# Ledger of designs, part 72: designed miniproteins, single chains

Each design is a single chain, and the fold is of that chain. pLDDT is the mean over its residues in the fold that is shown.

## One batch from the design tools (miniprotein)

Design m2497
Fold by ESMFold2-Fast:
Structure m2497 (fold): chain A 93 residues (1-93)
Amino acid sequence: SEEQREVAREVAEALIEVARQQRVDSALTKGSANVHTLEELERVLEALKEKKITAEISLTGPGGKLLGKMKVDGSNEEEIEKAKEKARKLLEE
């Protein structure tokens, strides 16, 4: 039904937001975060840039496979852009 699809979408969106916030919190408090999507990565990078914090980011693909790791200094715009480019390339493969 339409109503069941709408509730499922709202729950999925809420869970995605909780996951993204957990990635941000991990990066800011522990200096490391695991991300599974470009959207999670961009959320973490935005937080690092705002707070001028360095973190190690691990990009994990389907089935929990580690695709790559990158260390990003939030005060370094070039490192932020290189991290985005690297993640896009890794997720395309």
Scores: mean pLDDT 81

Design m2498
Fold by ESMFold2-Fast:
Structure m2498 (fold): chain A 72 residues (1-72)
Amino acid sequence: SVKDQLDLLVERTRDSSKEQFVQTIRDFLIELAEYEGLTPEELNELTRRIQEKHPDLSKEINKIRDEIIGKL
């Protein structure tokens, strides 16, 4: 599932810098939105899961979410 892919991606980037992690998440969500399609509800759920694991990145993740929602 998409959620399983996200969980695996978060695990694989555990040792990455915060900037690299944010970029990896941005690229993943943009690709899903462009090629698979995402509803605003699905995007909100995916970004909420990331924020629960990385609350220190909440502002950066909210910015990515808002950017992608504007393109949906």
Scores: mean pLDDT 80

Design m2499
Fold by ESMFold2-Fast:
Structure m2499 (fold): chain A 89 residues (1-89)
Amino acid sequence: MEELNKRREKLAEEIKKNKKVQEALDEYNKYIETKYRAELAKLYAAGDLEGMAEIEEKALEEVAEKEENEETKKVLLEMIELSRERREL
């Protein structure tokens, strides 16, 4: 748990410093609010936190796949990895 918290803090600092990561997260939020909105609302109503995390991970994967900047892509992939590790706890 402590190592996951340290990785999240490091990731938050990288996001804060990198404008391209912020732009990628805007695209992610667009997918969440449009493409995945209805599915996430149903999962939230059911209390399915694992299902919600899986949909959020899918949205991040779609953004990462289209990302041309290697550093930004690495940050997005780290976000996905941290989400998956948290679900396996």
Scores: mean pLDDT 79

Design m2500
Fold by ESMFold2-Fast:
Structure m2500 (fold): chain A 67 residues (1-67)
Amino acid sequence: SRYEELFREFDVDGDGVISVEELRAFLRSRGYDLSEEQVRALFDHDGDGVTDLEEFRAAMEALEGGR
């Protein structure tokens, strides 16, 4: 899917995770002005400051599908 392609572009290390800071910048580029708290609530369920592909895809589908 397009979200899997986008995730791979951000996952430059190939470790399967993206930081909350990178996600916030990405979301702003798509027109979402979300706080760090909002990004963590949607994408970072464990509070470790990163999100994996499954969390990213599910959150993006929920966020964009509801718009």
Scores: mean pLDDT 72

Design m2501
Fold by ESMFold2-Fast:
Parts: C-alpha cells; structure tokens; sequence
Structure m2501 (fold): chain A 83 residues (1-83)
C-alpha cells in the first residue's frame, strides 16, 4: 500500500514536470515523453538512447533540459519502485 502510494505520487509529479517541459520547450507532450524516455534509458546505460538524448538536448533551452532531467530521474525511480 505504501509503495503503491509512492508510485502514484511519483506518477503525478512526473506528469506535472512533463507538462511544464512541454510548455517551456513548445514541444508536444508526446515529444517530451520520448526525450525523457531516451534520457532515462541513457542514464540506465543504453548507448543508443544516450546519443538520441544528446541530440535532443542540443535543441532545448537550459530550462527545458533541467525539466527533462528531473522527469527522467523521477521516471527511473518509479521504474525501480514498481519492480
């Protein structure tokens, strides 16, 4: 129950950060989710995802990069808790 609640709270936080990243970058929510997924996979050691995340980061402002980084870290934490 407590773990389920933590996963739910993390999901809500990820959703809010993704929405803010979409507003700041001018990208769609779906596009931001793809970049966040690539960054999270890169942090987990996926070399192909690392290249994709680096290319996307070149197109983003510093503020958008910080939001994507925050969302990716929260997403990884959520995946670890859900296992």
Amino acid sequence: SEREREVEELGKRIEEVLKRAAEESGLSLEEVEEIVGARAAALAGNEEAKKRAEEAFKTLSEESRELVEEAAELYLRGLELAR
Scores: mean pLDDT 82

Design m2502
Fold by ESMFold2-Fast:
Structure m2502 (fold): chain A 97 residues (1-97)
Amino acid sequence: MTFRIRATEGKVSAAGLGEASTLAEVERVKMTLVDGTVIEGEGREGFREAIRAMMDQPASELELWVRAPDRETAEKVAEVLRKSGATKVEIEEVEPL
């Protein structure tokens, strides 16, 4: 199943994103850093480059598209983002592609 996980309030660190990616396969990422910089990446390499591009700045807005076997796994990803500093995290099951 593919889920779109959105963090729209608070902050998400590069470390929090790295931990989240160990729980489910990241297909796409789109984030806005606290300085307004927009970073997008697709697949494993795109996600890796997106985390690298964050450097010292957390994301103020985040969209992750993750492939997970069930919603419980997507909820675990959301919990990692909340522990990172996100205060509003929403999960939506979406069509692959």
Scores: mean pLDDT 83

Design m2503
Fold by ESMFold2-Fast:
Structure m2503 (fold): chain A 99 residues (1-99)
Amino acid sequence: MELVEKVVELLREYLANIMDPEKQVELAKKLREAVKELAEKYGIELPSDSPLANVADLAARHPEFREALAKELGVPPEQLKTPEGAHRAIVRKAAEARA
């Protein structure tokens, strides 16, 4: 539970600071480590170095994380059942922060 919440909070901060290069570097590092820790806890292998791609893959493979991420992004959990669907939801949220 707490680790899932930590990943969601870090993603929220990452997307909120998408136009801040200094915060992006720091938050990307923290997000990568938290996602790796959550994946290792559940025996999920994440081969990508991209924190957003790893978040999308984790949402597709882990039901509890999927539900938490769906609530944060304001989308149905069903949309996050595939890495492609999860990635599209994250990209849309990031685009809203730039508009």
Scores: mean pLDDT 77

Design m2504
Fold by ESMFold2-Fast:
Structure m2504 (fold): chain A 74 residues (1-74)
Amino acid sequence: SKEEELARALTVVLTAYKNGDLTEEQAIEAVRNVLLAFGVPEDEARELARWAVEKIKAGMDPKTVAREVAKRAL
């Protein structure tokens, strides 16, 4: 499904951020760009990207956060 595809793409980005491969700003931009590619409006994409990165900073699992973002976005 489109939701499962989005969740997989977001998991890759959020895992890279958790591992220190992306800065916070790079992670927010990458998540936003993935959401835009899936047709999410700009304002919602920005809010969801910031929310997702904050949840990873708080110690949440990337797959769990990615699934919740995909569910909210679609």
Scores: mean pLDDT 90

Design m2505
Fold by ESMFold2-Fast:
Structure m2505 (fold): chain A 117 residues (1-117)
Amino acid sequence: VEEALRALREAQRHAIEGMRKADEAFSKLDVPSSERQKVATLFTSTLLHITAGILSLERGDVESAKESVRGAIALVERAIEQLEAIQEKYGLTPELEEAIRHLREAKRLLERALELL
């Protein structure tokens, strides 16, 4: 439980930093607002699922925590795919590379949390 909670909180921090770096990259690359909105929706949904997983686990609801973490993993994978599509179409910046790295680390930590539940 404690190690899973630590992994979820670390995943949450990486997701937040990934979102911040993605926003910086989008401004530099002049990414259209429609594509920015798709990524923002995926980031928001990912953070909501991680938060739900943390809260469920703090209440001892392991099964709800597993479900929330599985949802977060699916959403972070979709966010990585969208950032990689943006990289292919609009180019790469250091901030976009950092955003993708943070999301990959968030995914790894979410998968680790799920193994510990």
Scores: mean pLDDT 90

Design m2506
Fold by ESMFold2-Fast:
Structure m2506 (fold): chain A 74 residues (1-74)
Amino acid sequence: MVKEKLQEALAQSPAIRAELERELGDAAPEVYAVLEKGAKEALELAEKGDDEAAIKAAQQAIAEAARIAEAHLA
């Protein structure tokens, strides 16, 4: 389940990237890079059977991306 959700999120990456570029401009590449790295790390953990670590890694990446976006919008 966790692996499938992460794969689905990664499959939507082009649309997410385009939206971030539209809304955040110069901050979009940094925010997207953090989200992509976190999703890939979470997927690798899920593939190893560590669903708890995978979920935590994904949540940490989302929190870091939000922090970066907030810093650029402030």
Scores: mean pLDDT 75

Design m2507
Fold by ESMFold2-Fast:
Structure m2507 (fold): chain A 88 residues (1-88)
Amino acid sequence: SEALAEARAVLAELQRRLGELYLEYKRTTDPAERKRILEEMLELVQEARAQLERILARAPEEHRAQLERLIAVLDEEEELLKKEIEEI
């Protein structure tokens, strides 16, 4: 399942980068810097979602449901980040 392996690689990279930004977020006391970090996290989630949509477009039928589920998880992460940005 090349499509699923590629999707997992995209998500693994995303989670690593989000984890690093989250540690920076927790270490800062500046609200403007916190908002900037959350906006950067949102951009990374949106980029990963676009990559998964491209993978889905060329994926075998048998993998479509799993890829749609992974995209749904990113949609949830995007909404949580948008909410946190609005609360700053």
Scores: mean pLDDT 89

Design m2508
Fold by ESMFold2-Fast:
Structure m2508 (fold): chain A 68 residues (1-68)
Amino acid sequence: MTAEEGIAAVRRVLEAGGGTASGGLASTAHELSKAGVLKPDAGQAVAAAGRAGASDEEVLATVRAHLR
Protein backbone atom coordinates (compact mmCIF):
# COMPACT_ATOMS: atom_id res chain seq x y z
CA MET A 1 0.00 0.00 0.00
CA THR A 2 1.34 3.45 -0.94
CA ALA A 3 1.15 6.67 1.12
CA GLU A 4 -1.36 8.06 -1.41
CA GLU A 5 -3.60 4.98 -1.05
CA GLY A 6 -3.42 5.35 2.74
CA ILE A 7 -4.35 9.05 2.62
CA ALA A 8 -7.24 8.20 0.25
CA ALA A 9 -8.52 5.59 2.75
CA VAL A 10 -8.56 8.19 5.58
CA ARG A 11 -10.32 10.68 3.27
CA ARG A 12 -13.07 8.10 2.56
CA VAL A 13 -13.64 7.61 6.31
CA LEU A 14 -13.87 11.41 6.79
CA GLU A 15 -16.38 11.69 3.90
CA ALA A 16 -18.53 8.87 5.31
CA GLY A 17 -18.45 10.21 8.90
CA GLY A 18 -18.54 13.94 8.16
CA GLY A 19 -15.22 14.25 10.01
CA THR A 20 -16.57 12.84 13.31
CA ALA A 21 -16.28 9.04 12.95
CA SER A 22 -13.25 8.64 15.27
CA GLY A 23 -13.75 4.87 15.56
CA GLY A 24 -13.48 4.49 11.80
CA LEU A 25 -10.44 6.79 11.77
CA ALA A 26 -8.71 4.73 14.48
CA SER A 27 -9.37 1.42 12.66
CA THR A 28 -8.18 2.80 9.32
CA ALA A 29 -5.01 4.32 10.84
CA HIS A 30 -4.26 1.00 12.62
CA GLU A 31 -4.56 -0.95 9.33
CA LEU A 32 -2.31 1.62 7.61
CA SER A 33 0.23 1.20 10.43
CA LYS A 34 0.12 -2.61 9.96
CA ALA A 35 0.69 -2.04 6.22
CA GLY A 36 3.80 0.05 7.02
CA VAL A 37 2.30 3.29 5.67
CA LEU A 38 1.90 5.08 9.03
CA LYS A 39 3.91 5.13 12.26
CA PRO A 40 2.51 2.90 15.08
CA ASP A 41 1.21 5.90 17.11
CA ALA A 42 -0.71 7.34 14.13
CA GLY A 43 -3.96 5.56 15.07
CA GLN A 44 -4.14 7.28 18.47
CA ALA A 45 -3.20 10.70 17.02
CA VAL A 46 -5.73 10.51 14.15
CA ALA A 47 -8.51 9.22 16.44
CA ALA A 48 -7.79 12.01 18.97
CA ALA A 49 -7.98 14.65 16.20
CA GLY A 50 -11.31 13.22 15.01
CA ARG A 51 -12.75 13.15 18.56
CA ALA A 52 -11.63 16.78 19.11
CA GLY A 53 -13.67 17.83 16.06
CA ALA A 54 -10.65 18.71 13.91
CA SER A 55 -11.38 19.66 10.30
CA ASP A 56 -10.85 17.10 7.53
CA GLU A 57 -7.73 19.06 6.51
CA GLU A 58 -6.33 18.93 10.08
CA VAL A 59 -6.98 15.16 10.29
CA LEU A 60 -5.23 14.66 6.92
CA ALA A 61 -2.32 16.84 8.12
CA THR A 62 -2.04 14.55 11.19
CA VAL A 63 -1.95 11.52 8.84
CA ARG A 64 0.78 13.15 6.71
CA ALA A 65 2.81 13.98 9.85
CA HIS A 66 2.72 10.26 10.80
CA LEU A 67 3.76 8.81 7.43
CA ARG A 68 6.62 6.27 7.78
Scores: mean pLDDT 72

Design m2509
Fold by ESMFold2-Fast:
Structure m2509 (fold): chain A 69 residues (1-69)
Amino acid sequence: SRFDRMLRLSREFYRVYRPQLDRLRQNLDPSSSDRDRARLVNDIVRRSQDIAFRRVGVDNPSTLVLAPA
């Protein structure tokens, strides 16, 4: 079902996203601007999304995974 696919995508996404976010937090320059921080987070989101889609075998990216909810 769509619900099961969404759950699997969410699990795979957060499996990749959370460690990368934690790594960013550890290496973040305190002088970084909000814009720079947003850019870095967006890069992590895009990479994590791509990996999750590959693992689940989804041909077309779903907007349901774009929000870190």
Scores: mean pLDDT 72

Design m2510
Fold by ESMFold2-Fast:
Structure m2510 (fold): chain A 85 residues (1-85)
Amino acid sequence: SSDLQDLRDLVRRYEEQIERLEKRLKENPENSLSIARQLDGLGGQLDALLTYAQTEFPDATDIIQALQRLRERVYELRKEALKIS
């Protein structure tokens, strides 16, 4: 379905956005608080998408696993960003 295709595109875009934030955190640690806030927002969006994917496409294990990995990555990056202050 188009919704499943949209989810795959969203996963890719979230991966790219998280990679960009990770790079910014490494290159510009002075912006850590701003980056942490962006990661908080992404975490909430990923949780909502994961719930949606599990409900509407329970057999799309590739997407579900990708969203779970992104959520875990966001959690770890946020923890790192907050530690830098």
Scores: mean pLDDT 87

Design m2511
Fold by ESMFold2-Fast:
Structure m2511 (fold): chain A 87 residues (1-87)
Amino acid sequence: MILAKVKMKTEDTPDAGLAVEIALAVSYALLKNNGKITDEELKAYQEIGDEFRRLLAEGVPLKEAVKRVNEKASKYENKIEIDVEFV
């Protein structure tokens, strides 16, 4: 099951990483505010968000960082999916 989808259409620029982080934070806040998030889902969100920020901070290109966090998300029962379309 997919817990949250972050779908964005953006240019492949350094600012695109910040936009994806904002989209993840907004998705997380909305799910938490609706009371529809479990402790397991909360942990998955935190781990995926932390991994994504780490990869970007280490200079990993956005496309590769998105790929790696989606692979990590596949280990959870409730999946977080990041879908970024480059224009």
Scores: mean pLDDT 65

Design m2512
Fold by ESMFold2-Fast:
Parts: structure tokens; sequence; C-alpha cells
Structure m2512 (fold): chain A 97 residues (1-97)
């Protein structure tokens, strides 16, 4: 539980800083850890990632937002198509602000 949430925080920091290479690496590690994590830990990680993705999109950091939303969707067990639909929603949100 603690490791998943710690890495989730590190991912959000890397993405916010524009370190996309590090963010993608951390995202893969988070998805692996989430498979062994409790449902509660996955729900908390998902909420943190999705909320951060929305704020980064509003801030104009769309590529960083997409990395966080992809990681969130994969933790939640969403299909690749559902994840792409969520990324499209973030792009449209960023265009309005």
Amino acid sequence: MDELLELTYELIRAASAGDLERARELGERIVELAKEASELAREIAYGLLHSSAVFLAIAGKLESAEVLEETAGRIAGLSEEEIEERKEALRKLGEKI
C-alpha cells in the first residue's frame, strides 16, 4: 500500500515537472504494483492520478496530464479505447482554459 502511494506521488511530481521519461517509467512500475495492491490503495492512487491529470490539463501541461490519465485508467482496468476517450476529454478541457 505505502509503496504504491509513494510512487504515485513521485509520478505526479515528475509529470508536473515535465519529466515525461521518468513519469512513463514510474507509471509502468505503478501499474505492476497495483496488480498486488488492495482495492482501497488502487482507488486512492486512481483518485490522485485522475485529479492531478485534470489540473495539469487546465495548466496547459497536456502531455503530462495524458501520462497520469493513462496510468489511472490502467490501474482501474479500463480498455485502451476508454483511456483514449479520457485523454481526448482532457485535451478539450485544456483548450477551454
Scores: mean pLDDT 84

Design m2513
Fold by ESMFold2-Fast:
Structure m2513 (fold): chain A 92 residues (1-92)
Amino acid sequence: MPSIAEQAQTALELAKSSEEKGDRKRALGNALYLDVLLQEAELGGVPVPNEDEIREFLEKKKPEIDALSPEERERLLGMGFLQLTAALAVEK
């Protein structure tokens, strides 16, 4: 099982890669799931070495995330989860 820190790093790289490719929906989906991973790490007391970089990235995306409807947010969050799962499966 990949650690929460490994999952967060992979999700951050996927979000950045999607943004560089101009895929706004994938970038937002990965950012939404990255936020979930950061919250899980905080609740579990798990340190995330690149937490500051992750927080800065999420703050940059916050206006776009806040503009999403609840339905769009849920859909994009699910997409981010599936992308992370697929990326980790290929690595393993």
Scores: mean pLDDT 79

Design m2514
Fold by ESMFold2-Fast:
Structure m2514 (fold): chain A 88 residues (1-88)
Amino acid sequence: SLKDFIEEVIRIATAVLERLLADPRVSPEQKEKARELLEQFKKTDPNDAKKVIELLKQFLELLRSIPTVPEETIRAMEVFLKELEKLA
């Protein structure tokens, strides 16, 4: 279902954000943005597809700003965003 897909996207996004917070190569300023996004993803209703799309867009902007993030991670998140926008 759409809700199950959103819950999985939130789970993956929160895991990536937690990894960024533990990465010594990520700047304190980037970690602050990651903390804010992590809090928002954890508090978001998985039935609110529009809010999850907005958070996923902000998440992608953060990932693109961090040069040590693998391109494969960014592409996976872009695919999730595209699929979520089709279903919402």
Scores: mean pLDDT 87

Design m2515
Fold by ESMFold2-Fast:
Order: C-alpha cells, then structure tokens, then sequence
Structure m2515 (fold): chain A 89 residues (1-89)
C-alpha cells in the first residue's frame, strides 16, 4: 500500500540520516536504565525522569528527520502530522 511505502521511506530516511547514530546512542542509554530497574526490581523516580528526558530527545530527533523527508517529498499531510507531534513534546 502507499502507507507501507511511506513507512519504508521513513525508516530508510532515519537510518541514512546523520542523526541516526545519536538516536541509537540515546536509545541504548534509555534501554540500559530500563534493564537496570528490571534487574533490581525497583522503580527509581530519578531513573524514570532520566528515561523520559532521553525518550523526548529521541522523539525530537526522529521528528526532525521525518520533517526533512516530508519537505523533500512535498508531503503536506506528513508535514502537518510531524508539526502536530512536535507541539505535543
């Protein structure tokens, strides 16, 4: 479908973007905190706050990549969706 083709283009754009390495590093940091809490059987409010900040940074970078792609494709609907998502962060 056209939606599946768009999703594939988004994934390829993310993997090819200069921000991909930073996204991967932030995700690894978030995953390490989650694993630590799981292993300790304890939810630390400071660790939760740190994970939330990391996830916000990850989402911000992903939205920047998708926004660039939307502009390159001239996809006004995708651009509007990205701008709506940016306002929720």
Amino acid sequence: SEQEKLEQKIQEAIKKDKRYQEIQQLQQQSDAIAQKMHQQGKIDPDDVAQMQQLQKQIQTLILKVVKKLAKELGDEELLADVEAAEKKL
Scores: mean pLDDT 87

Design m2516
Fold by ESMFold2-Fast:
Structure m2516 (fold): chain A 87 residues (1-87)
Amino acid sequence: SMAAEQQALADGVAEALKESIDAAKAEGASDEWIARLAGGAIAGTAARDLAAGVEAGRKAAAYAKELGMTKTAEAIEARVAELEAAA
């Protein structure tokens, strides 16, 4: 179903973003650089499927909070809000 395909896209992008956050954090990347990387991927997903991009972004922000990356989480949440407002 379309709903299952959208959910699979959201879950796949969220998982890829979590892996990218982990890798970038391990390399000592700044919160700002990580937020820009995640924001770009979220925006690209949202351009193809807004709901999937928003869900993936929310999951990535929640993960960043779990890691104590408050600035990264806030920046991702702000990007998600911008994408929803632009729709």
Scores: mean pLDDT 85

Design m2517
Fold by ESMFold2-Fast:
Structure m2517 (fold): chain A 88 residues (1-88)
Amino acid sequence: SAMRRRQEEVLEEVLKLSEELAKAEIEGIELPEEKKKEYEKAKKIMEEVLRRMLERRRANPELADTPETAEALLAEIQEEVARLAEEE
């Protein structure tokens, strides 16, 4: 499934960012404040992308499971989330 693959890629990014933040807190790894904020912001952005992908798939069960459709959906959602992040 092309759609599932793109969704899993976004989830992997969220998990990676979560791991970096957890290491900073739990293992006593000293991350600069700027780097922590960067990871936290990136995590929130990726979580919102994942949420919107799931929402779009639930709202449109007829959405074609093709690489082209999956890529277009991901690109559209990433653009939407990036615009919202710029408004902060």
Scores: mean pLDDT 75

Design m2518
Fold by ESMFold2-Fast:
Structure m2518 (fold): chain A 61 residues (1-61)
Amino acid sequence: AEETLEALAAMAEEAGRLDLAAAIRRSRQKLAGGPPVTLRAALRETAEALGVSFEELLRQA
């Protein structure tokens, strides 16, 4: 759970998306009740709906 969230933040940081990484970490601290499954599921569903890869969406977002 937290591991996935941290990995997602790391990927965003590697892609130069510091804003996303900061937002993810901040949400984790304040929300706590927001599981990474919700976050990742939303991103994945959006990627599939747009017809792009999850990684590509993460880089563009």
Scores: mean pLDDT 57

Design m2519
Fold by ESMFold2-Fast:
Structure m2519 (fold): chain A 99 residues (1-99)
Amino acid sequence: ALSAEEVSALQDQIVSLSVNTIKELKNNSLSLDELKEKFEEILGLVEQVAPDEVETLKAAFEDILSLFEKGKTEEAIYKLGLTTIAVTGEMVVREQQLR
């Protein structure tokens, strides 16, 4: 089982990756394949703390990828922002339960 400190470290990594991904999307510096790779990395981090949430998060990321592929970049950024808030909120709950 993960410690609260390990969950906190994973949460910091998820936040950092998500914020950097949003920044790169806003700067139009990210390809579809690079976005997929970043989402796979985030999914791998979330699986370590909340494996039960991975399927829900994967579905959210697939929706975001679809919006980005369709050129709906502003909607993709907005949904990624909301998804990041939801995931980080869940991670805070998981960390508190371990303390």
Scores: mean pLDDT 83

Design m2520
Fold by ESMFold2-Fast:
Structure m2520 (fold): chain A 94 residues (1-94)
Amino acid sequence: PSEAARLLLQAIDDLGKLREALKDSPMVDEVERLLAEAIKAFSEDYQKAAETAERLRDKVRELAKKSTPEQAKIANRLAEDVEAFAKALREEAA
């Protein structure tokens, strides 16, 4: 798999851990929606996928600021992997 595909799989795993930590949080619902949009865009348009991943990163960082230290650690890992995914996409698109 490409580096971007590997990082996307990592982000999907990270999201599963975030959902387990925050269960019925509406902010996690929005994060799930944005990741689904990034996955769809990844099969269609690398630029759109990178832009969606950047929005997802920002939303996850916002969630981390409103979380417990333990929850923030999980959210920050997701944000790091999503940022790396966006960077890999921009490099592959160039």
Scores: mean pLDDT 84

Design m2521
Fold by ESMFold2-Fast:
Structure m2521 (fold): chain A 89 residues (1-89)
Amino acid sequence: SMDEVEDLALRFLLDIEDGRIRTREEVEAAVAELVAAMRASGLSPEEQREFLRLFIRALEQRRSKETDPEKAELLEHAIRLLEEEIARI
């Protein structure tokens, strides 16, 4: 469901903020889990694109306020991966 996907997105943001995700590999794993859940949820291609665009916007807002260069790089990496996923829809 959309609620499950939104829950994963919120957990991702909080895990970066709290330092529970600290590596590019952990970002890639979390993004892969979120994308897999989105694709399995029965969301239409249009709903998938809308969700990913909104999530990218949230990540960009978080990155603009991020003072920790390591966390900023992880947010940037997530944005790039999600932009690539939009291109595949």
Scores: mean pLDDT 88

Design m2522
Fold by ESMFold2-Fast:
Structure m2522 (fold): chain A 83 residues (1-83)
Amino acid sequence: SMREELEEELRRLLEEAKALGLEALKLPKEELPKALEELEELARRADELAEELEKLGGVPLELQIELGLVRLLLGVIKLLLKK
């Protein structure tokens, strides 16, 4: 079904985003801006898929938690870039 296809796509995207975000925490500061841009793009696509799932009845709690973790990683990387 369309809902199952969107859930699977969102799950894969969130796995990629988490892996990138965690790997970014190991990078030197000079490489963080590029990693941040890539993670922001993945998070934006994940938000778009989550909005599509909401129209189809809602986002599974597990995927909402994973999306929250990706947003947290973005926040941490942005703080690391501030100084």
Scores: mean pLDDT 86

Design m2523
Fold by ESMFold2-Fast:
Structure m2523 (fold): chain A 65 residues (1-65)
Amino acid sequence: GATLEQAKEAEQNAKQLEAAGDYDGAREAYEQAFLTYLRLGRLDLAEEVAQRLSALNQRKGLTAP
């Protein structure tokens, strides 16, 4: 099963990818962390990741041109 450490690793990987400008990779890693936090019942951490994912989408302009 998924662990808290795996979720944190995915979140850290997402931050690294975001810093490198790989916004697609960062989004995928944040989504992985979000789903894992939800499965663990860690709604506090899931909400934090959801906020970062939302900010990432706005920053990249992944909405309509």
Scores: mean pLDDT 77

Design m2524
Fold by ESMFold2-Fast:
Structure m2524 (fold): chain A 68 residues (1-68)
Amino acid sequence: EEIEKLRKEAEAYRTAAEALQAGVDRNQADMAKGDPVAAETARQFQSLADEARKKYDELRKKIEELEK
């Protein structure tokens, strides 16, 4: 039960990180055209994506510990 909750939470962070990274990628094209708002938005999405990936990795290690 607890492991299943951690797996769902990890999947949510992975999905969030992928969505946030897609947001960065979309804004990178506008950044290349000199849009300063796109540059700031991309930085915010990148920061949030990095946080989500770290949480995903931490949860995955915790799940492995609990399963062993």
Scores: mean pLDDT 80

Design m2525
Fold by ESMFold2-Fast:
Structure m2525 (fold): chain A 100 residues (1-100)
Amino acid sequence: GLPAPELSEKEKLMEELADQLALINIAYKENDIELLKEVISELLGIPRSKLAGLTPEEMIKLLLEELKRLGETDLAKAIEAALNEDSEKAQEYIQKYVEK
């Protein structure tokens, strides 16, 4: 069939994930605890209350450990790359995640 006149579902997901990874990086570097809780809560599908009392470093560790436990290793690597400001590597792992 003809492609949709809008972005493909894969392209939309890649843009959403890239935006979420950028927000995690900004929130972590600026110590914006409330923004970090919001983005991690949305990514993991857990209530923000489960992140209460955690430091930014503990929240990132929990996020990476939960993603790896769920077998979402490409998404975990994308987040690690984003935190290291390696945007090309982050984008590569996002693409691998959506191409499953």
Scores: mean pLDDT 77

Design m2526
Fold by ESMFold2-Fast:
Structure m2526 (fold): chain A 73 residues (1-73)
Amino acid sequence: MEEEAKELTERGKEIVERASELEGLSEEEKEKGKEHVEKLVEAAAAQAPKDPTVMERLRKTIEEDEKLIEEME
């Protein structure tokens, strides 16, 4: 769980970094996006004991976003 949460957080932050470069966002906006990802993953991990599918859904969302960013590059 903790390892998976860290993996998803890192992947989410990478998506924010890549999207920010494509859109020319400021460092402040990029940092806010990365912070949002951290909070979102933490919330999902906190719900995982009650709903184990939440982490799978988050992973699929991240995979989909990664594919979209790759297509935009």
Scores: mean pLDDT 78

Design m2527
Fold by ESMFold2-Fast:
Structure m2527 (fold): chain A 62 residues (1-62)
Amino acid sequence: GDAEVEALRDRAIAALERGDVETATREGTKVAILGGEGRASEEAARAALDEVRRKAQELGYA
């Protein structure tokens, strides 16, 4: 659900902040799957992925 998307977003951002890009990518992929399967709202999934992407860009990750 949307709460799971928020938890995955928080884990992805924490992973980026410690330099663990592989974990961040894995958690972000789970967000995309939840949104794509209708197991979370597409809006919540998109917002979470946008926030993760913004943090990655801020930290200099591609």
Scores: mean pLDDT 84

Design m2528
Fold by ESMFold2-Fast:
Structure m2528 (fold): chain A 83 residues (1-83)
Amino acid sequence: KAQAALEIERQGLLEVFGLDLPLELVGVEEREEYTPENKKYKATILRYRLGGREREAVLERIPLSEETEEEKAALKRREEILK
């Protein structure tokens, strides 16, 4: 999974910016974030190295507080529509 996400990121950099550079997988991290309105999110972050610099790409962000089960179901429905 992490390696597949890294390849998607590399392909995106190639397609959007014309950068065909090797990416090195550092890891995958889950992080909890708060918005200015104090709403809690769980973010899954891909950490990789591009050249000499460590970079982060957000793979997904899931609301954890003040969100209903309906909101999570709506997000899953949106993903299925893109089949």
Scores: mean pLDDT 66

Design m2529
Fold by ESMFold2-Fast:
Structure m2529 (fold): chain A 101 residues (1-101)
Amino acid sequence: MLEEVRQMLIEVISTMVGLSPAEIEALLAGAPISTFARTARSQRELDSVSAVVGALLDWMRKQLELLEEAERTGDPELKEKARELIEKLKETVEFIRRLSP
């Protein structure tokens, strides 16, 4: 479940920011965003792109932490939130795939 959801999150964020899934995985592993900023022509543009991508990666990390907590504790409220996240991710992935088959 965790690995499947992690891959779905990578696919969604990859599509949103225009980076490859491998590039998103590298960023999650601590690679600097500047390596992947395709449109930045100045430090100011790079800082703006980094802020947006950084916020998305932080959100993703929090979702993964929620899933790990739900799996570890078996808390019904956390499991419910995890299920809602998985359902929304599946819908988003299907939507993306329909737009860019």
Scores: mean pLDDT 69

Design m2530
Fold by ESMFold2-Fast:
Structure m2530 (fold): chain A 70 residues (1-70)
Amino acid sequence: LRDLLEERLVEAGVDPEKARELAETIEQGYRNGLHPLTLAGILRHTLVTEFGVDPEKAAEIARAVLAALE
């Protein structure tokens, strides 16, 4: 999950250091029992609001994370 998310974030233009930090945060949320759909929603919202990622690209990344968690 972490490696997949890091790669997708860097492809979307997120700084490599910030991509790693965000990927670790999402992985910790998953280990703490947050539902995959909730994690995908948080990720999509954060990418758009804090990182300025295009909403369509953010949705693609969220779908990839959901698929990886199943």
Scores: mean pLDDT 78

